# Ledger of designs, part 3: designed miniproteins, single chains, continued (4)

Each design is a single chain, and the fold is of that chain. pLDDT is the mean over its residues in the fold that is shown.

## One batch from the design tools (miniprotein)

Design m12071
Fold by ESMFold2-Fast:
Structure m12071 (fold): chain A 73 residues (1-73)
Amino acid sequence: MEELEKKVEEVLEEAKKKLEEGEDPKVVRQIADEKLREIAREAIKKGIPGSVVQEKIVEAGKEINKMIEEYLK
């Protein structure tokens, strides 16, 4: 569980940094989505329930969308 949360947070931190550096929001979102999918697969392999993994990934995706909206204003 803790490893899943840490990996998700690293993806969010990287997305924020890339947005601050002026990276294309679409590219940032695509890369973050790919990394979150990899994290989800590894978490499921380690025996974390798929429902818990999906909830964390969905929450992370919403946070990335919020970051993009805030930086575009």
Scores: mean pLDDT 81

Design m12072
Fold by ESMFold2-Fast:
Structure m12072 (fold): chain A 90 residues (1-90)
Amino acid sequence: MIEEYIEEAKKKFEEIIKELEENMTAEELKKLVREARPSVTDPSVLEELDFVEKIAEALELKKENPEEGEKKLKEIAEEMIKKRVEVALK
């Protein structure tokens, strides 16, 4: 069922976001995206790098405003899940 896939994907993305938050700074994430982007030609990988950059921006926001940062992280997770569902259904 698609609902089970969405819930499982949400848990996986929440785990990834938590792991990134615990192990990497927003600046380190932005640096990785900046260094990787010029060598990547695959549109799907470029899209993943865009999401990593958005996560980094949300982590920066979370330092200044934890509530707004957490909300932005949730919005990014929902966007990533929607994109993955669209790809999986094709």
Scores: mean pLDDT 73

Design m12073
Fold by ESMFold2-Fast:
Structure m12073 (fold): chain A 109 residues (1-109)
Amino acid sequence: MIDTSPLSKEAIKKYALYLFDKVLTLAHAKGYRITPEEYEKLRKLLNEALDDMDVELGRKVASILEEAVKNGDPIGALKEIIDLSKKEGRTNAAKKFEEMLKILERAKA
């Protein structure tokens, strides 16, 4: 296998998913009620949204998630990622992140 961009994209995708799991753990500690089915759906939606992104956008998403791990604000992070996705014309990714936001807003209530 000749390595470059596909492996970089896959590595960034795995890293973003790892960071998101940490953000969800902090959200749970803050009183979010996320069901096992909602956790699986959130992971699937993030995975699919990242498939619509290039390596550079994936890195920006990971950076936003790194800050969310520090501050424990998954809703703020998703709003920032949605704005980024819309600005960059990633309409499919934006829709996936908007669905994730609705799940987290319900879970916070």
Scores: mean pLDDT 82

Design m12074
Fold by ESMFold2-Fast:
Order: structure tokens, then C-alpha cells, then sequence
Structure m12074 (fold): chain A 84 residues (1-84)
């Protein structure tokens, strides 16, 4: 389902973000962040394409919007942590 794909993306960003923060080498950390952002962008586009091709209920739309917000916050938190 679209919602399950969004939940899997959120989990991926959170789990990989925590791994990236543990990388001591700044260049390796930045490379890992770039790879995370590229994969997250790819998965987000795939979810967007499925949303465009489907009819979601109002409740499903609200849950997807909530998950999208959480994914964006998780990405932002990881970017900010790597930038320090």
C-alpha cells in the first residue's frame, strides 16, 4: 500500500540517519548523507507517482500528509546533524 511504502521510507530515513551520525570521518559521513538523500528522493517520487495514479480516502490522505511531514523532519534532522 502507499501508506506502508511511506512508513517504510520513514523507517529507512530514521535508521540510516542514526547510522550516518555515527560515522566519524566527515567526508564519508557527507557521502553517506548524499546517498540517503538520493534514495529518499527516488522513493518519495515513486510514492508520489502512485498517489497521482490512485484515489485515496480523506483519512488516507491525512495519514499520508502526516507521514510526509515526519519524513521531511527526519531528513532535516539528519542534514543538520551532519552539517555540524
Amino acid sequence: SILEEARELLRFVRERGEEIKKIEDQEERKKALKELLEEADKRAREIGDRVAASTLSPEEQEELLRLTGEILEAVKETVEAVGE
Scores: mean pLDDT 86

Design m12075
Fold by ESMFold2-Fast:
Structure m12075 (fold): chain A 84 residues (1-84)
Amino acid sequence: MRLNPSSVLTGLILRAAIAPTEGETSFEAKVLVSRPDEPPEERLLRVEVIPGPDTVTLVVYEDGEEIDRLTTARTDPELLPGTV
């Protein structure tokens, strides 16, 4: 079922949206997935960034398999005053 380390992924999404590097199409992150009833597990995720005109689509991979996909409004503070 969907993996939803939502707060950590949101932080990484904000980082990518706020300061996109020219030519940046993907990045890797080691995330600590914590659940209330389970020990924290470190996972290596790869995030592919697909820019749109007013949105950014992020595709999350684990061990080469797509585990999640998120489309979010671009939050570039230099170009856009907020969420668009």
Scores: mean pLDDT 56

Design m12076
Fold by ESMFold2-Fast:
Structure m12076 (fold): chain A 104 residues (1-104)
Amino acid sequence: SAEERQRKRIEAIQRASDFGVELAKTISDPEELLAAIREHSERLAEEVGKELGLSPEEKKIMFEVLFRSAVTAAYANLDPERRKAFAEELAKADDFTGKLMVLG
């Protein structure tokens, strides 16, 4: 059902936020942190995409949502100096989330 699919998406977003926080606590380098968040988000998007029978276009959207959620959670768990460095790495990637973090 649409409601069950929405529940699975919400659960996936929560999982992305959770690993974003954990990676931010363990990885000090902003480039390595961003790479790890991307890798974990790609793996989760593939897992959830397979479970929900998503199209390639829908999997891409799922990845973007999960990646953004993980990045946002990671950013919130960094000290101000590390936040600045992480936001600069996101901005270099020409990512919408990175542009938001630099501005906010």
Scores: mean pLDDT 82

Design m12077
Fold by ESMFold2-Fast:
Structure m12077 (fold): chain A 83 residues (1-83)
Amino acid sequence: GAEELIKLLESYGIGGIDEFLATSLLGLFIPGLETLTKERLLKVPGVDEELAEKILEAVEKHREEIEEHLESLPLKELERAKK
């Protein structure tokens, strides 16, 4: 869940993510990393231009690892059933 996403992002050099921000980011990641845009990230409270760019860079470099993490979440199964 959110705690595991925080650990994953910290391993990519992205620190300072709290549980609320991580939960909001999960909501953006679960529909598909290919749908992730800078504009969507900036709508999350606590995400500025610099943090949005860092998240997008981490997603580009570590897409497979992030997708594997999302596949392990119960919410990912719910989103697949919904689509």
Scores: mean pLDDT 73

Design m12078
Fold by ESMFold2-Fast:
Structure m12078 (fold): chain A 93 residues (1-93)
Amino acid sequence: MKKEELVEEIRELLLRQLEKRNRLEAKPEVDELAKKLLEEKTADELEVLLLSLRAAEARHTDPARAAALREELLALFKRMGNEEAVAALEAEA
């Protein structure tokens, strides 16, 4: 997936979370975050963030899908060699 597509999917997920919590006043912060993600993050790092947000969104509506997304995220962190992120995610289990 292209970096621009990953950033847009992340932005849309964050905006949905703001709408659900009636915090649309934070939209400018989400827009600034999207710009920084496109400039500073690799495609793999963006894929990690997207999977994390999808897992969080699914947690209350589809726990089985949320668990599967969390396992994909763990596998991706392990491939990236991010031991700190792996330990943090495993501690939440």
Scores: mean pLDDT 71

Design m12079
Fold by ESMFold2-Fast:
Structure m12079 (fold): chain A 75 residues (1-75)
Amino acid sequence: GTLKVLYEDGLVKEVEADKYEITLPSGEVLTLDTKDKYVTVTYKRTPDGTVHVAVTEEKDGKTVYSGSRSYPLPP
């Protein structure tokens, strides 16, 4: 499938892959299954160091998943 990553600075990366891994500042790894899907990830870092990740998954032109999480830096 296809993965598109949107960064808050306007940088866009598009990759054809069936699996993608994103490493967070905390060391946690997010694994995305992109096989037979079009997956859009929005990656935003705020000035306090918190990372916000939003994921939308589409299959056959239909949205099958949408969700977001926030990952603060450890103290």
Scores: mean pLDDT 76

Design m12080
Fold by ESMFold2-Fast:
Order: C-alpha cells, then structure tokens, then sequence
Structure m12080 (fold): chain A 83 residues (1-83)
C-alpha cells in the first residue's frame, strides 16, 4: 500500500532532521518492510515475504544502532540473507 511507503519516507525525513532519531528510524524501517511484505503477499511471492520477515528484526536493530562497526555488521548480515 502506497500509504505505508509515504509513512516510511516521513519518518526517515524526521530522523534525518534529528527528531527522535532511534524511534523514527525504527518506524521508517517497519513501515517500509510492512509495505514490501503486503505487496509480496498480494503477488503470491512467498520467497520475498519470507526474506523480509527474516530481515525485519535486523533492520530494526540497525535502525536503533549508533555504533558504526555494529551498523556495518548488521548491513552485512542483511546482505548475506538475500543470497
């Protein structure tokens, strides 16, 4: 649904402006992932649904993370799960 992507973009913008950064980053990630899961479910793409469900907890952890090294490790884990 387009509203979920708009909400994701709104919360990413708020985080970029320094407003409640961890909370807004988490909300942005959740709305983005929810959109892609719903779209994949609508299209009958179970592999994509399973992928986004696997990366959701990692994306949320990444959204909360402030340490650059840990961000890099989480990004690598997310990338590795796609293969």
Amino acid sequence: EEELLKKSAEYRRKARLGENIPENRVKAAKYSIEYYIKRAEKEGDQATVDYFKKIEPLEIELAKETDVEKQAELNKKIRDLSL
Scores: mean pLDDT 81

Design m12081
Fold by ESMFold2-Fast:
Parts: sequence; C-alpha cells; structure tokens
Structure m12081 (fold): chain A 98 residues (1-98)
Amino acid sequence: SRLEEKVKEMLEKDPSLKEEEALATVISGILGEGVRNNELDKALEEIAKDLGIPVELVREMIEKFIKKGEEWEKKGETDQEKAIEYFKKLLEEAKKKA
C-alpha cells in the first residue's frame, strides 16, 4: 500500500523516528492530498484498509481533526507539530475502538 511504502521509507531514512510519528505524518499527507484533489473518500478508504480500522472510525477521526484545525486557524495558532500530536492521539483512540 502507498501508506506502508511511505512509512517504510521514512523509518529507513531515520531509524530514530517512532513508528507512530512516521504513520501520523504519512496519513496527514495522504489526507491533505485527498482534500486538495477532491478525492477524500478514496483516501479514507485506503487508510481504513491499511490500518485495519472500519472506515466509519477513520471518518470520525478526520472530522475531529478538521474541526480542531478550524479552531486553531480561527485563533491564528496553526502549528504543524501540534497538529501531528493531536492526530496521533486521534489515531490511538480509533485503534482502541476497532
């Protein structure tokens, strides 16, 4: 899968990266690309399949992330590190529910 390939490449280039950090970064990139290309549903299905999580839980995770991003943007507090950290938390919660 594209997700697995990108995660593997990141970990091979920097073995000090935690798998969850690489995973969160790659998923965020795939979703951002899906939004820009109007292919969000396709990106959600691909991520759900790769993670072994129901697409409904992936969708819920993304909706929460978008809502939080809108809150940060309105406050002028957009920070990529905080976004990645919050996404990691949402991903962990989704995995626990699956």
Scores: mean pLDDT 75

Design m12082
Fold by ESMFold2-Fast:
Structure m12082 (fold): chain A 75 residues (1-75)
Amino acid sequence: TFPALTANETQAIMQAMGDAARDYAAREGIDVTDLQVTIRQIQRIDSTTYQITLDITNTITGERRTITRTITVPA
């Protein structure tokens, strides 16, 4: 079960997902539009910091990788 999220938290998480997809695409030489990103876990570290675990799937090859990102939620 994910924690209850504010609008600011949701926006920060969506931005982190986009950033993770772009970073993965750049490293692997893949088009970002061929990637599917899903949230595996959200862990609250403190009042402004979250650790997000994401699954990134290449929709062409079926290759899947799990990555972790730490995000800070703006006020």
Scores: mean pLDDT 77

Design m12083
Fold by ESMFold2-Fast:
Structure m12083 (fold): chain A 88 residues (1-88)
Amino acid sequence: SDREARVIIITSESGILQLEAKLKTETNEEARKKYQEAIEYLKEAKRLAEEALNTKDEKQKEELVEKAREYYVLAMKYYMEAEEIRKG
């Protein structure tokens, strides 16, 4: 849905800014790599969600939103892994 696509765009944009801020102070190399991967997946999620908003075909729109959601989930996984490295 357009609502879901817009939410993914907004949350991805916010997430990218927050993670880039974390990278400026992070000294652990493995955590930095995980944050960088999370940022790249958030960028892909945003791109796909923006493509969904520009798509007129409802089936194609739903497939793009599903892919955007999958990339967002991957970004969260990498973010959580970076946070765990920081705690250990």
Scores: mean pLDDT 88

Design m12084
Fold by ESMFold2-Fast:
Structure m12084 (fold): chain A 75 residues (1-75)
Amino acid sequence: SGSELRNKLRKEVEEITRQVRELAEKYRGKDKEFYDMAQQADTAEGVYGAASAGSKLDPELGLLGTRAQTALLTM
């Protein structure tokens, strides 16, 4: 059902958000703009933006950005 898909996508975005914020802690003293962007991201679009910006710092952020984009395209 549509509600099952929405719940699955919500959980995926929540998990991506947690991982992006956790990775951003490595950059708290090194890239304040990225750190602030990641910690303030509370929407799927915001998380995708933060992860994409962070992809230049860490390949894992690039992968998280791809996952966030896939979730957005499915929502």
Scores: mean pLDDT 84

Design m12085
Fold by ESMFold2-Fast:
Formats: C-alpha cells, structure tokens, sequence
Structure m12085 (fold): chain A 66 residues (1-66)
C-alpha cells in the first residue's frame, strides 16, 4: 500500500543517516584509537542492522500485496 511504501521510504532514509554517522565515528576512531568510539560504532552497526531487518520485512509485505 501507499502508506507502507511511505514507511519503507522513511526507514530507508533513516538507515542512510545512520550510515553517515557510522562513517564519521569510524573516521574518529581511526584518528583517536579510543575504545569508546569503537563501542559507539558497534552500537550504530546494531541499529542499522535492526532497521534494515524492519525495512526488509516491509518490502516483503508490500510485494505480497502487489
């Protein structure tokens, strides 16, 4: 449906933003070697994975309805 496609687009935009933040954290970790930056990068990787899982599930539901 249109509302499910809108939700998918919103989630894909959120994933893109999270990936940009992860890239910044990875650059900072390369500069600092700080374990805290490494842990923050891991947290963002988990958040991206969880959001990707939701997006994939939405894609499957949209495909079944079309």
Amino acid sequence: SASQQALLAHNEAAIAELREELARLEERYQATGDIRDEILALVYQIAIGSTEFVAERLRRKIAELE
Scores: mean pLDDT 82

Design m12086
Fold by ESMFold2-Fast:
Structure m12086 (fold): chain A 87 residues (1-87)
Amino acid sequence: GDEMRDTVEFGIGDVMRRGLVLMRSGASSSEVADTMISGLQKTAQRFPEHRDSLQALIDRLQQARDAGASAGELLTVLGQHALELAE
């Protein structure tokens, strides 16, 4: 059914896609970070079994943003975490 398409990997991929679109449109690193964090929080609500892993990623993105990370660096952190979940 349509429910089978709704995976944590798809949710993370959608967050990455939205972050990339914002970065390409010239959005600030803070706007990219806020959008990705919001998307990951929503993904964690849908997949509570992955909540602790997703919260660790949210914490890493918040720390990177506070340290002055660029939009590209924030997307790299998200991509690395997605690869860790897939393997």
Scores: mean pLDDT 78

Design m12087
Fold by ESMFold2-Fast:
Structure m12087 (fold): chain A 79 residues (1-79)
Amino acid sequence: AATYVNQMNREFSSADDAATAAIVKAGELGEGPFRLTLIDSSGQRHEAEANNTSSLASIIKSMVAPLEGPFTVILDKLV
């Protein structure tokens, strides 16, 4: 059975660094689907699934834009 496997779990001080790191990592992994978890400075968890790197890029940019760091970014890939 297919399962999500953790590929990245890192803290970033800025929204731009968080988004860039997730997009770069997704690109290195190739095709999705991906599961993204973002933990903001208040400790709130935000989760989304993305079918590919382009969708992931759109999602993370939208997700981080209203929030202030630090951010924890967890990226999983379905294998």
Scores: mean pLDDT 84

Design m12088
Fold by ESMFold2-Fast:
Structure m12088 (fold): chain A 96 residues (1-96)
Amino acid sequence: MLTKSQIEQISKAIVDFAKENYDKLSTDQKKQVETQLTKYENAKTAAGKQSAALDIAKVLAENPELKKQLLEHLRKKVDDLQAFMLVHSGLKKIPK
């Protein structure tokens, strides 16, 4: 089971990546990310923060290059392979 610290580390890494790459998003993707950023900041539980961060990751993963860069960013920020694989599995469920 992931620790609260690991959930916070992954969630923050996704949020930081989204902020750094915000200008590369479409107007609709920017609105979706802003909605999830608001949910992330207002979430009172680690699960709520993780859910919002994963939804941000799904929006980013609609762009294949951003998906690749996000996964590389997470590998550098998260030393837990299980945590990385969980995020990667979630992103694979995005319909194309």
Scores: mean pLDDT 74

Design m12089
Fold by ESMFold2-Fast:
Structure m12089 (fold): chain A 64 residues (1-64)
Amino acid sequence: KEEVERAAKELSIFAQAIGLPEISPEEIIERFPEKEILELVKQLEELKSDLEKAKALLKEFLES
């Protein structure tokens, strides 16, 4: 329960950060199964990691 609320909060903040319509954590919990909410947050973490890897690659090419 706590885990799902934290995940929904994370998704709500991310949606606002990328310019999507405002979605409350409660609405996310109502709309999506708990498992999907947790999986979406994990995918977000993976995307953040991929972005950091892309930055490292770009630095390498710029230095060359």
Scores: mean pLDDT 75

Design m12090
Fold by ESMFold2-Fast:
Structure m12090 (fold): chain A 72 residues (1-72)
Amino acid sequence: MEELIKQALEALENNKVLEFLAEQLIKAGLATEEQVKEALARIEAAMTPESLERLKEKLEEEKKELEEALKK
């Protein structure tokens, strides 16, 4: 889990966030490969700098939650 959050942050830094999201959605069982492909195409077309910042914030929050859980 921690590795996934770190990979997500790296993907954002390297502009590979869409590829990372595709992998996570399939892995989580939330979508099929075809649904992810369609969703990514729409996200890519609608992506704005604001959307990227919000995604980064969510990933940072999840990372903090995981770090806090580990300290229990």
Scores: mean pLDDT 63

Design m12091
Fold by ESMFold2-Fast:
Structure m12091 (fold): chain A 86 residues (1-86)
Amino acid sequence: TPEKFEEIFKRAEEIREYIEKHREEIVEEISKETGVSKEEAEEALTMATLMFVYGLADKGASPEEALKEIKELAIELAKKYKEKKE
């Protein structure tokens, strides 16, 4: 239904805005926990957001809940980036 798509897109936007408000802190945390550069941590966070934002929005996740799941995925992706470079 059109209403469901509008709700998903609105929630996805709210999740993205919430992540952007906390981006610097999350990037620093990922970099510190995984040993990757801040640029690689930013790439991991961006990738995790793209992979999960709409699925979490469809599930009805709050921005706080979505941030936690996206952050966990970003940390895992950053660890894989480190493995590929070493």
Scores: mean pLDDT 83

Design m12092
Fold by ESMFold2-Fast:
Structure m12092 (fold): chain A 110 residues (1-110)
Amino acid sequence: SAKLLAEEAARSAEGAARAAEHAAETGRVEDAVGAAVAAVGAAFMGERAAELSGSEEARKAAEYGRRAARYATRAAVYAGDGDREGMREYARRAAEYARRAAEYAARAAA
């Protein structure tokens, strides 16, 4: 069901947002890696929802999910390089985009 997949995309994006918010707060490498994994998984779910439904809301959720995944992955790279300020900034950006992805995925599920 396109609706069930959009609901799962919304939950995944909310989880990715919380993980990125946590990484931005702690500045820990392990939290940045966890946020990147969550964001990549959420982006995958958003893309599947967009592919099945074709709605504008689902496509917007997938777009923001991809941005969240890129920022979260870069936060993990900065964390690996010891750049905690770069990590925190990119993790904050990842959280912003993941929140937007969750909002649009929820609209697609309605």
Scores: mean pLDDT 89

Design m12093
Fold by ESMFold2-Fast:
Structure m12093 (fold): chain A 64 residues (1-64)
Amino acid sequence: MLSEQEIHDLTSEIVRELLERYPDASVRQIQATARAAMDVPRSYSKEEIRKHAFETFERLLREE
């Protein structure tokens, strides 16, 4: 189980990667993705959290 600090660090890393790959992404899309990364079951691995966050971001891009 990841600590709160590890989840925070991972979320910050995901946000950085998204801003680097998608500089025109809206603040709403980035915030929704960050929330998705933090609102996962505590049993999730770092890889599962990353997968869920990126899948959420890609879904949001397709809906807009």
Scores: mean pLDDT 78

Design m12094
Fold by ESMFold2-Fast:
Structure m12094 (fold): chain A 64 residues (1-64)
Amino acid sequence: MLDGDLVDEIGVRAVIEAPEENGLALAKELGALYKAGKATKENVERLLREYVSEELAEKLLALL
């Protein structure tokens, strides 16, 4: 994204600092954006995999 990462606006730093605790909150925020048509599923998956571990990203994607 050219205007900055969507993930930065929704608290990716908190996920980095406490990934298991805040990762679910990030996934819910990204899922809400996807349901509102403001983000694609592919973009949500890419952002989660980029900012959290692959194992955690798979768990969070399963909750969307």
Scores: mean pLDDT 61

Design m12095
Fold by ESMFold2-Fast:
Structure m12095 (fold): chain A 74 residues (1-74)
Amino acid sequence: SGEERSLAFAVELAKLLGLEEEAEEFEKLAREAIASGKVSPELEELAQKIQEAWDSLSEEERLELFEKAKAEVE
């Protein structure tokens, strides 16, 4: 589904950012959120950490990682 592809993309992006352990935990918590309809504080904290790592990149680095994550998920 589109939701599973979006999750797979976010997880791959986090791994490419060097956040491999955080990516695994994010996937687990995101799947729980999808199943329960509830977002945990831990999921919000991991999402923020991934976002901060992404925002620390240049536009060129973000484009490169985006294309790599997209290729892996498609």
Scores: mean pLDDT 83

Design m12096
Fold by ESMFold2-Fast:
Structure m12096 (fold): chain A 86 residues (1-86)
Amino acid sequence: MSLLEQVEQLEQQLKEKLTPEQLQQLEKLEQEQQDLAARLLPEAPEEDKIAYVKADAIEKFCLKQGFHALAEQANQICNQLVRKYA
């Protein structure tokens, strides 16, 4: 399973818990961080850059909402990507 597939499964689990308003907040956060992965992980393939943006957004959102287990899973994906391309 790719890291992108892992983060998409995590995102799906999160979406089942969210109101439409919270879902829009998460989507906005992902969009705002699109350029971040391009700057921080320029050598990474596009799939891994997308995975980083989504995982970072999910982690930050989940920490604010108190979804600690989901935040930890997202953080692990971010750490795996940083380790792989550092």
Scores: mean pLDDT 79

Design m12097
Fold by ESMFold2-Fast:
Structure m12097 (fold): chain A 87 residues (1-87)
Amino acid sequence: SMVDEILARVLALVGEARGRILEEGVTEEIVERLRAFADEISRHDPEVGEAVRELTERLERARSEAEIDALVREFMLRVEELYRRRK
């Protein structure tokens, strides 16, 4: 379904972004990619798009690897719960 496809794309992109952040830090390129993705997803699901934007802003302010990991984990659980409740 479109819901499952959006969820899979969100989890995959955010997971990839986390991996890149752990290797190179929170770069402008990663932030721009996340913002562009939030805008794309907002056309299908504005609530999920807003959640991606909030995560991006919090990642820019994160000061440790542990904080980055916690933010990404919290986001993934939140998005999964959101889609579970919509089914």
Scores: mean pLDDT 80

Design m12098
Fold by ESMFold2-Fast:
Structure m12098 (fold): chain A 59 residues (1-59)
Amino acid sequence: SAAELQAEIERLQKEADALIAEMKKKLAAGELTDEDIAAFKKRMAELQARVAALYQQLQ
């Protein structure tokens, strides 16, 4: 249903926000590693692609 798709989009957006907050925290602490950046980039791309696909299904 559209409600289930919207709920999934909201969960993915919440995960993206949490990842951004964690990366900002590590950057501010001087603890950000190349591994952290690579993992963040990969996961953000996956989340963005999934959100885009779900929005297409809602249209």
Scores: mean pLDDT 85

Design m12099
Fold by ESMFold2-Fast:
Structure m12099 (fold): chain A 90 residues (1-90)
Amino acid sequence: SLSEELKKRIEEIAKNSTNAADAVRVIGEHIAEYVKQGKKELAKELARLAGRITGDPEVAERFIELIDQGKTPEELLAFAREVAERLAAK
């Protein structure tokens, strides 16, 4: 399972709306690493956390879709960057 301490740390970073972008970048890095290791269920747990932090369930759904489609770690990082840039622009 994803560590409770890691989940709490990411949520604390995201409590300020200006830091939600940084939280998504950190989540994206861990999703990519778990996918690289074949730990897809842990990657999906992080995807659901990204949805909660952003308040946008489509973020979670899109990460899970990309994971299930077998997208590369680089493609997952690219999506995380897109989400973070969108959040920073608000």
Scores: mean pLDDT 81

Design m12100
Fold by ESMFold2-Fast:
Parts: C-alpha cells; sequence; structure tokens
Structure m12100 (fold): chain A 66 residues (1-66)
C-alpha cells in the first residue's frame, strides 16, 4: 500500500515538474528561476528511482504522524 502510494507520488512529481517547466517557459517566467528548478530536478533525477520511491515512502510516513 505505502509502496504503491510512494511510487505514484514519484511518477506524478516527475510529470508535474516536467509539465510545469514547459508552462513556465511558455509564459516567460524568469530564466534564472527556470534554470534553478531544472538543476534541482536534475539532481533529484540523479537519485535512483527505487531510492526516490523509498524516500517518498519515508516522508509520507512522517507526514502522517505530524
Amino acid sequence: HMEEIAETIVWIAEKLIEIGLEVARYYGFPADDIARTERGYAEWKATPREERIENAKKILEDLLKK
């Protein structure tokens, strides 16, 4: 259950960031803001997918505790 949720969150995050970057470029958001977001996304993507899923699972478990 938690694994499926974490995997879905990672997948959604990837798609939303990619879509958001394209939307930001289309609407002419500041180039430095876009570049900073691209760098952060690239650093996150450099982490293996299975590790990102495990990290998302841990964060989700912590958030449920408040």
Scores: mean pLDDT 79

Design m12101
Fold by ESMFold2-Fast:
Structure m12101 (fold): chain A 69 residues (1-69)
Amino acid sequence: DEELRRIERENRKIQAERGREPELSGAPDDFMRALARRVRETGEMLVMLDAVSYRRLVKAMEELLEEER
């Protein structure tokens, strides 16, 4: 059910903000660019990210757009 899926995403987002950030802080730029590419292609995966990770994703997306020119 769509409603259950939405609740699951919200819960995972809260849990990610609580303590899974160490792996993301050490993630290479290629990883962030891969995420940005998939978000741009599918228009999905705008959940389960904290503010810091989202800002990194936005920067990677801007760099990806520059490279495609």
Scores: mean pLDDT 59

Design m12102
Fold by ESMFold2-Fast:
Formats: structure tokens, C-alpha cells, sequence
Structure m12102 (fold): chain A 70 residues (1-70)
């Protein structure tokens, strides 16, 4: 289902970040989420692994990619 796909994508993103994946890979995964979903994931990452500044940077980059994708 669509919900299951989004859940799996979020889990893959969190795992990639925990494993130190390249920024580009993280951004590619984030670009597959809606801005709202990406914001939710970024909020979780802030609590677990990232500073507020890093979360803000990720959210901004994602918003830019979503606009480019159309």
C-alpha cells in the first residue's frame, strides 16, 4: 500500500543516516517523500541523530528537490 511504501522509505532513510550514507543518497531518499512527510522524518532525526541546524538544511534541500521534480 501507499502507506506501507512511505513507512518503508522512512525506515530506509533513517537507517542510511545512521550508517553514514552520503548526503546525496539521503537527499535522494527524502525527495521521494512529500514535504510534510520529510518534515516529520527530519523532526525524528533531530531527536535521535541530528542538530536543529542539520534538520533545517535537510528540509530546505528536500523542498528544493520536490519543486524541481514537479
Amino acid sequence: SEEERRRRLREELIEAIKNGAPVQQILDLLSRLTPEEAREVARELYEDKFTPKQVEAIERALAEQVELAG
Scores: mean pLDDT 65

Design m12103
Fold by ESMFold2-Fast:
Structure m12103 (fold): chain A 90 residues (1-90)
Amino acid sequence: SALSEEVEHWESLLEKKIESARLGVKWLREQNDLESLREHLEETIEELKRFIEKLKEKLPTLSPEDQQRVQGMIAKIEQEIERYKKELEE
């Protein structure tokens, strides 16, 4: 079934945000700038948490199929947050 244009946009936005975040981590690792890496990880975690909050606010307005897709996005974001938290643990 076709997704709503809004849900498709959020999925695309999430993919770009995750890719950008991962590239930032790789870049800062290559620079050996551990302080900026820590700041980037902390900022990325907070941005991803805000994204989850926005998605949760939209959930009641969506079809059951779109709700399932958005729950999948939330789970994916939570996995990225846990990955970045482990990076902060050194």
Scores: mean pLDDT 83

Design m12104
Fold by ESMFold2-Fast:
Structure m12104 (fold): chain A 96 residues (1-96)
Amino acid sequence: SMNQQQQIDRTRRVIMIAGGVARDYLMTVDGMDYDDAVRVSSIAVARIMDDMGIATDQERDMIRRNSVTPQIVRARDIIRQNFDQAGQVLQQIQQK
């Protein structure tokens, strides 16, 4: 069984893995430059962290400085779509 901090840390890692998937999709499917894909996916990750009540002060600052764009909405949707797969990836990493 996990304590509350371990559950938060696990959830953060799952979202970050799914954020990497969103970054790669924005680059390979949407043709977005690396710097733009990193920025957009990072904002989408921060917004999902905030929706779950687990955002850091840095992530909340990122949300405040960046308005929602269609690209951020797309990245958020990709993260949500890949959340279960990211959880399985994390479980495989932890079973080494």
Scores: mean pLDDT 86

Design m12105
Fold by ESMFold2-Fast:
Structure m12105 (fold): chain A 102 residues (1-102)
Amino acid sequence: EEERERAREALYEIQKKIAEKLVKDNSTENVTREQIVDETVKETGIPRDLVREVADELISENQKKIDEAKKKIKELGTEPAVNSLDENTKEFWLHYIYKELE
């Protein structure tokens, strides 16, 4: 469905916003996967269940690349910020970082 592709792209934008805020503010905050999903739903109008499914698929699709992002995050010194996030949010943030680091 075309909505899946819109959700995929919107998730990237939301992740970017979260990552930029954490880096620029030089602070770590607990952000849940659900909050990111809700923001995406609000921006696109796509049902939350579909957005969540797409997010999970993106993580699975880039599993190995997410591992690479983790290594690069440690090198950049942003590990504390990632470590302070919720496990779900960490996966979204790592996916975004992978995209930017490539």
Scores: mean pLDDT 61

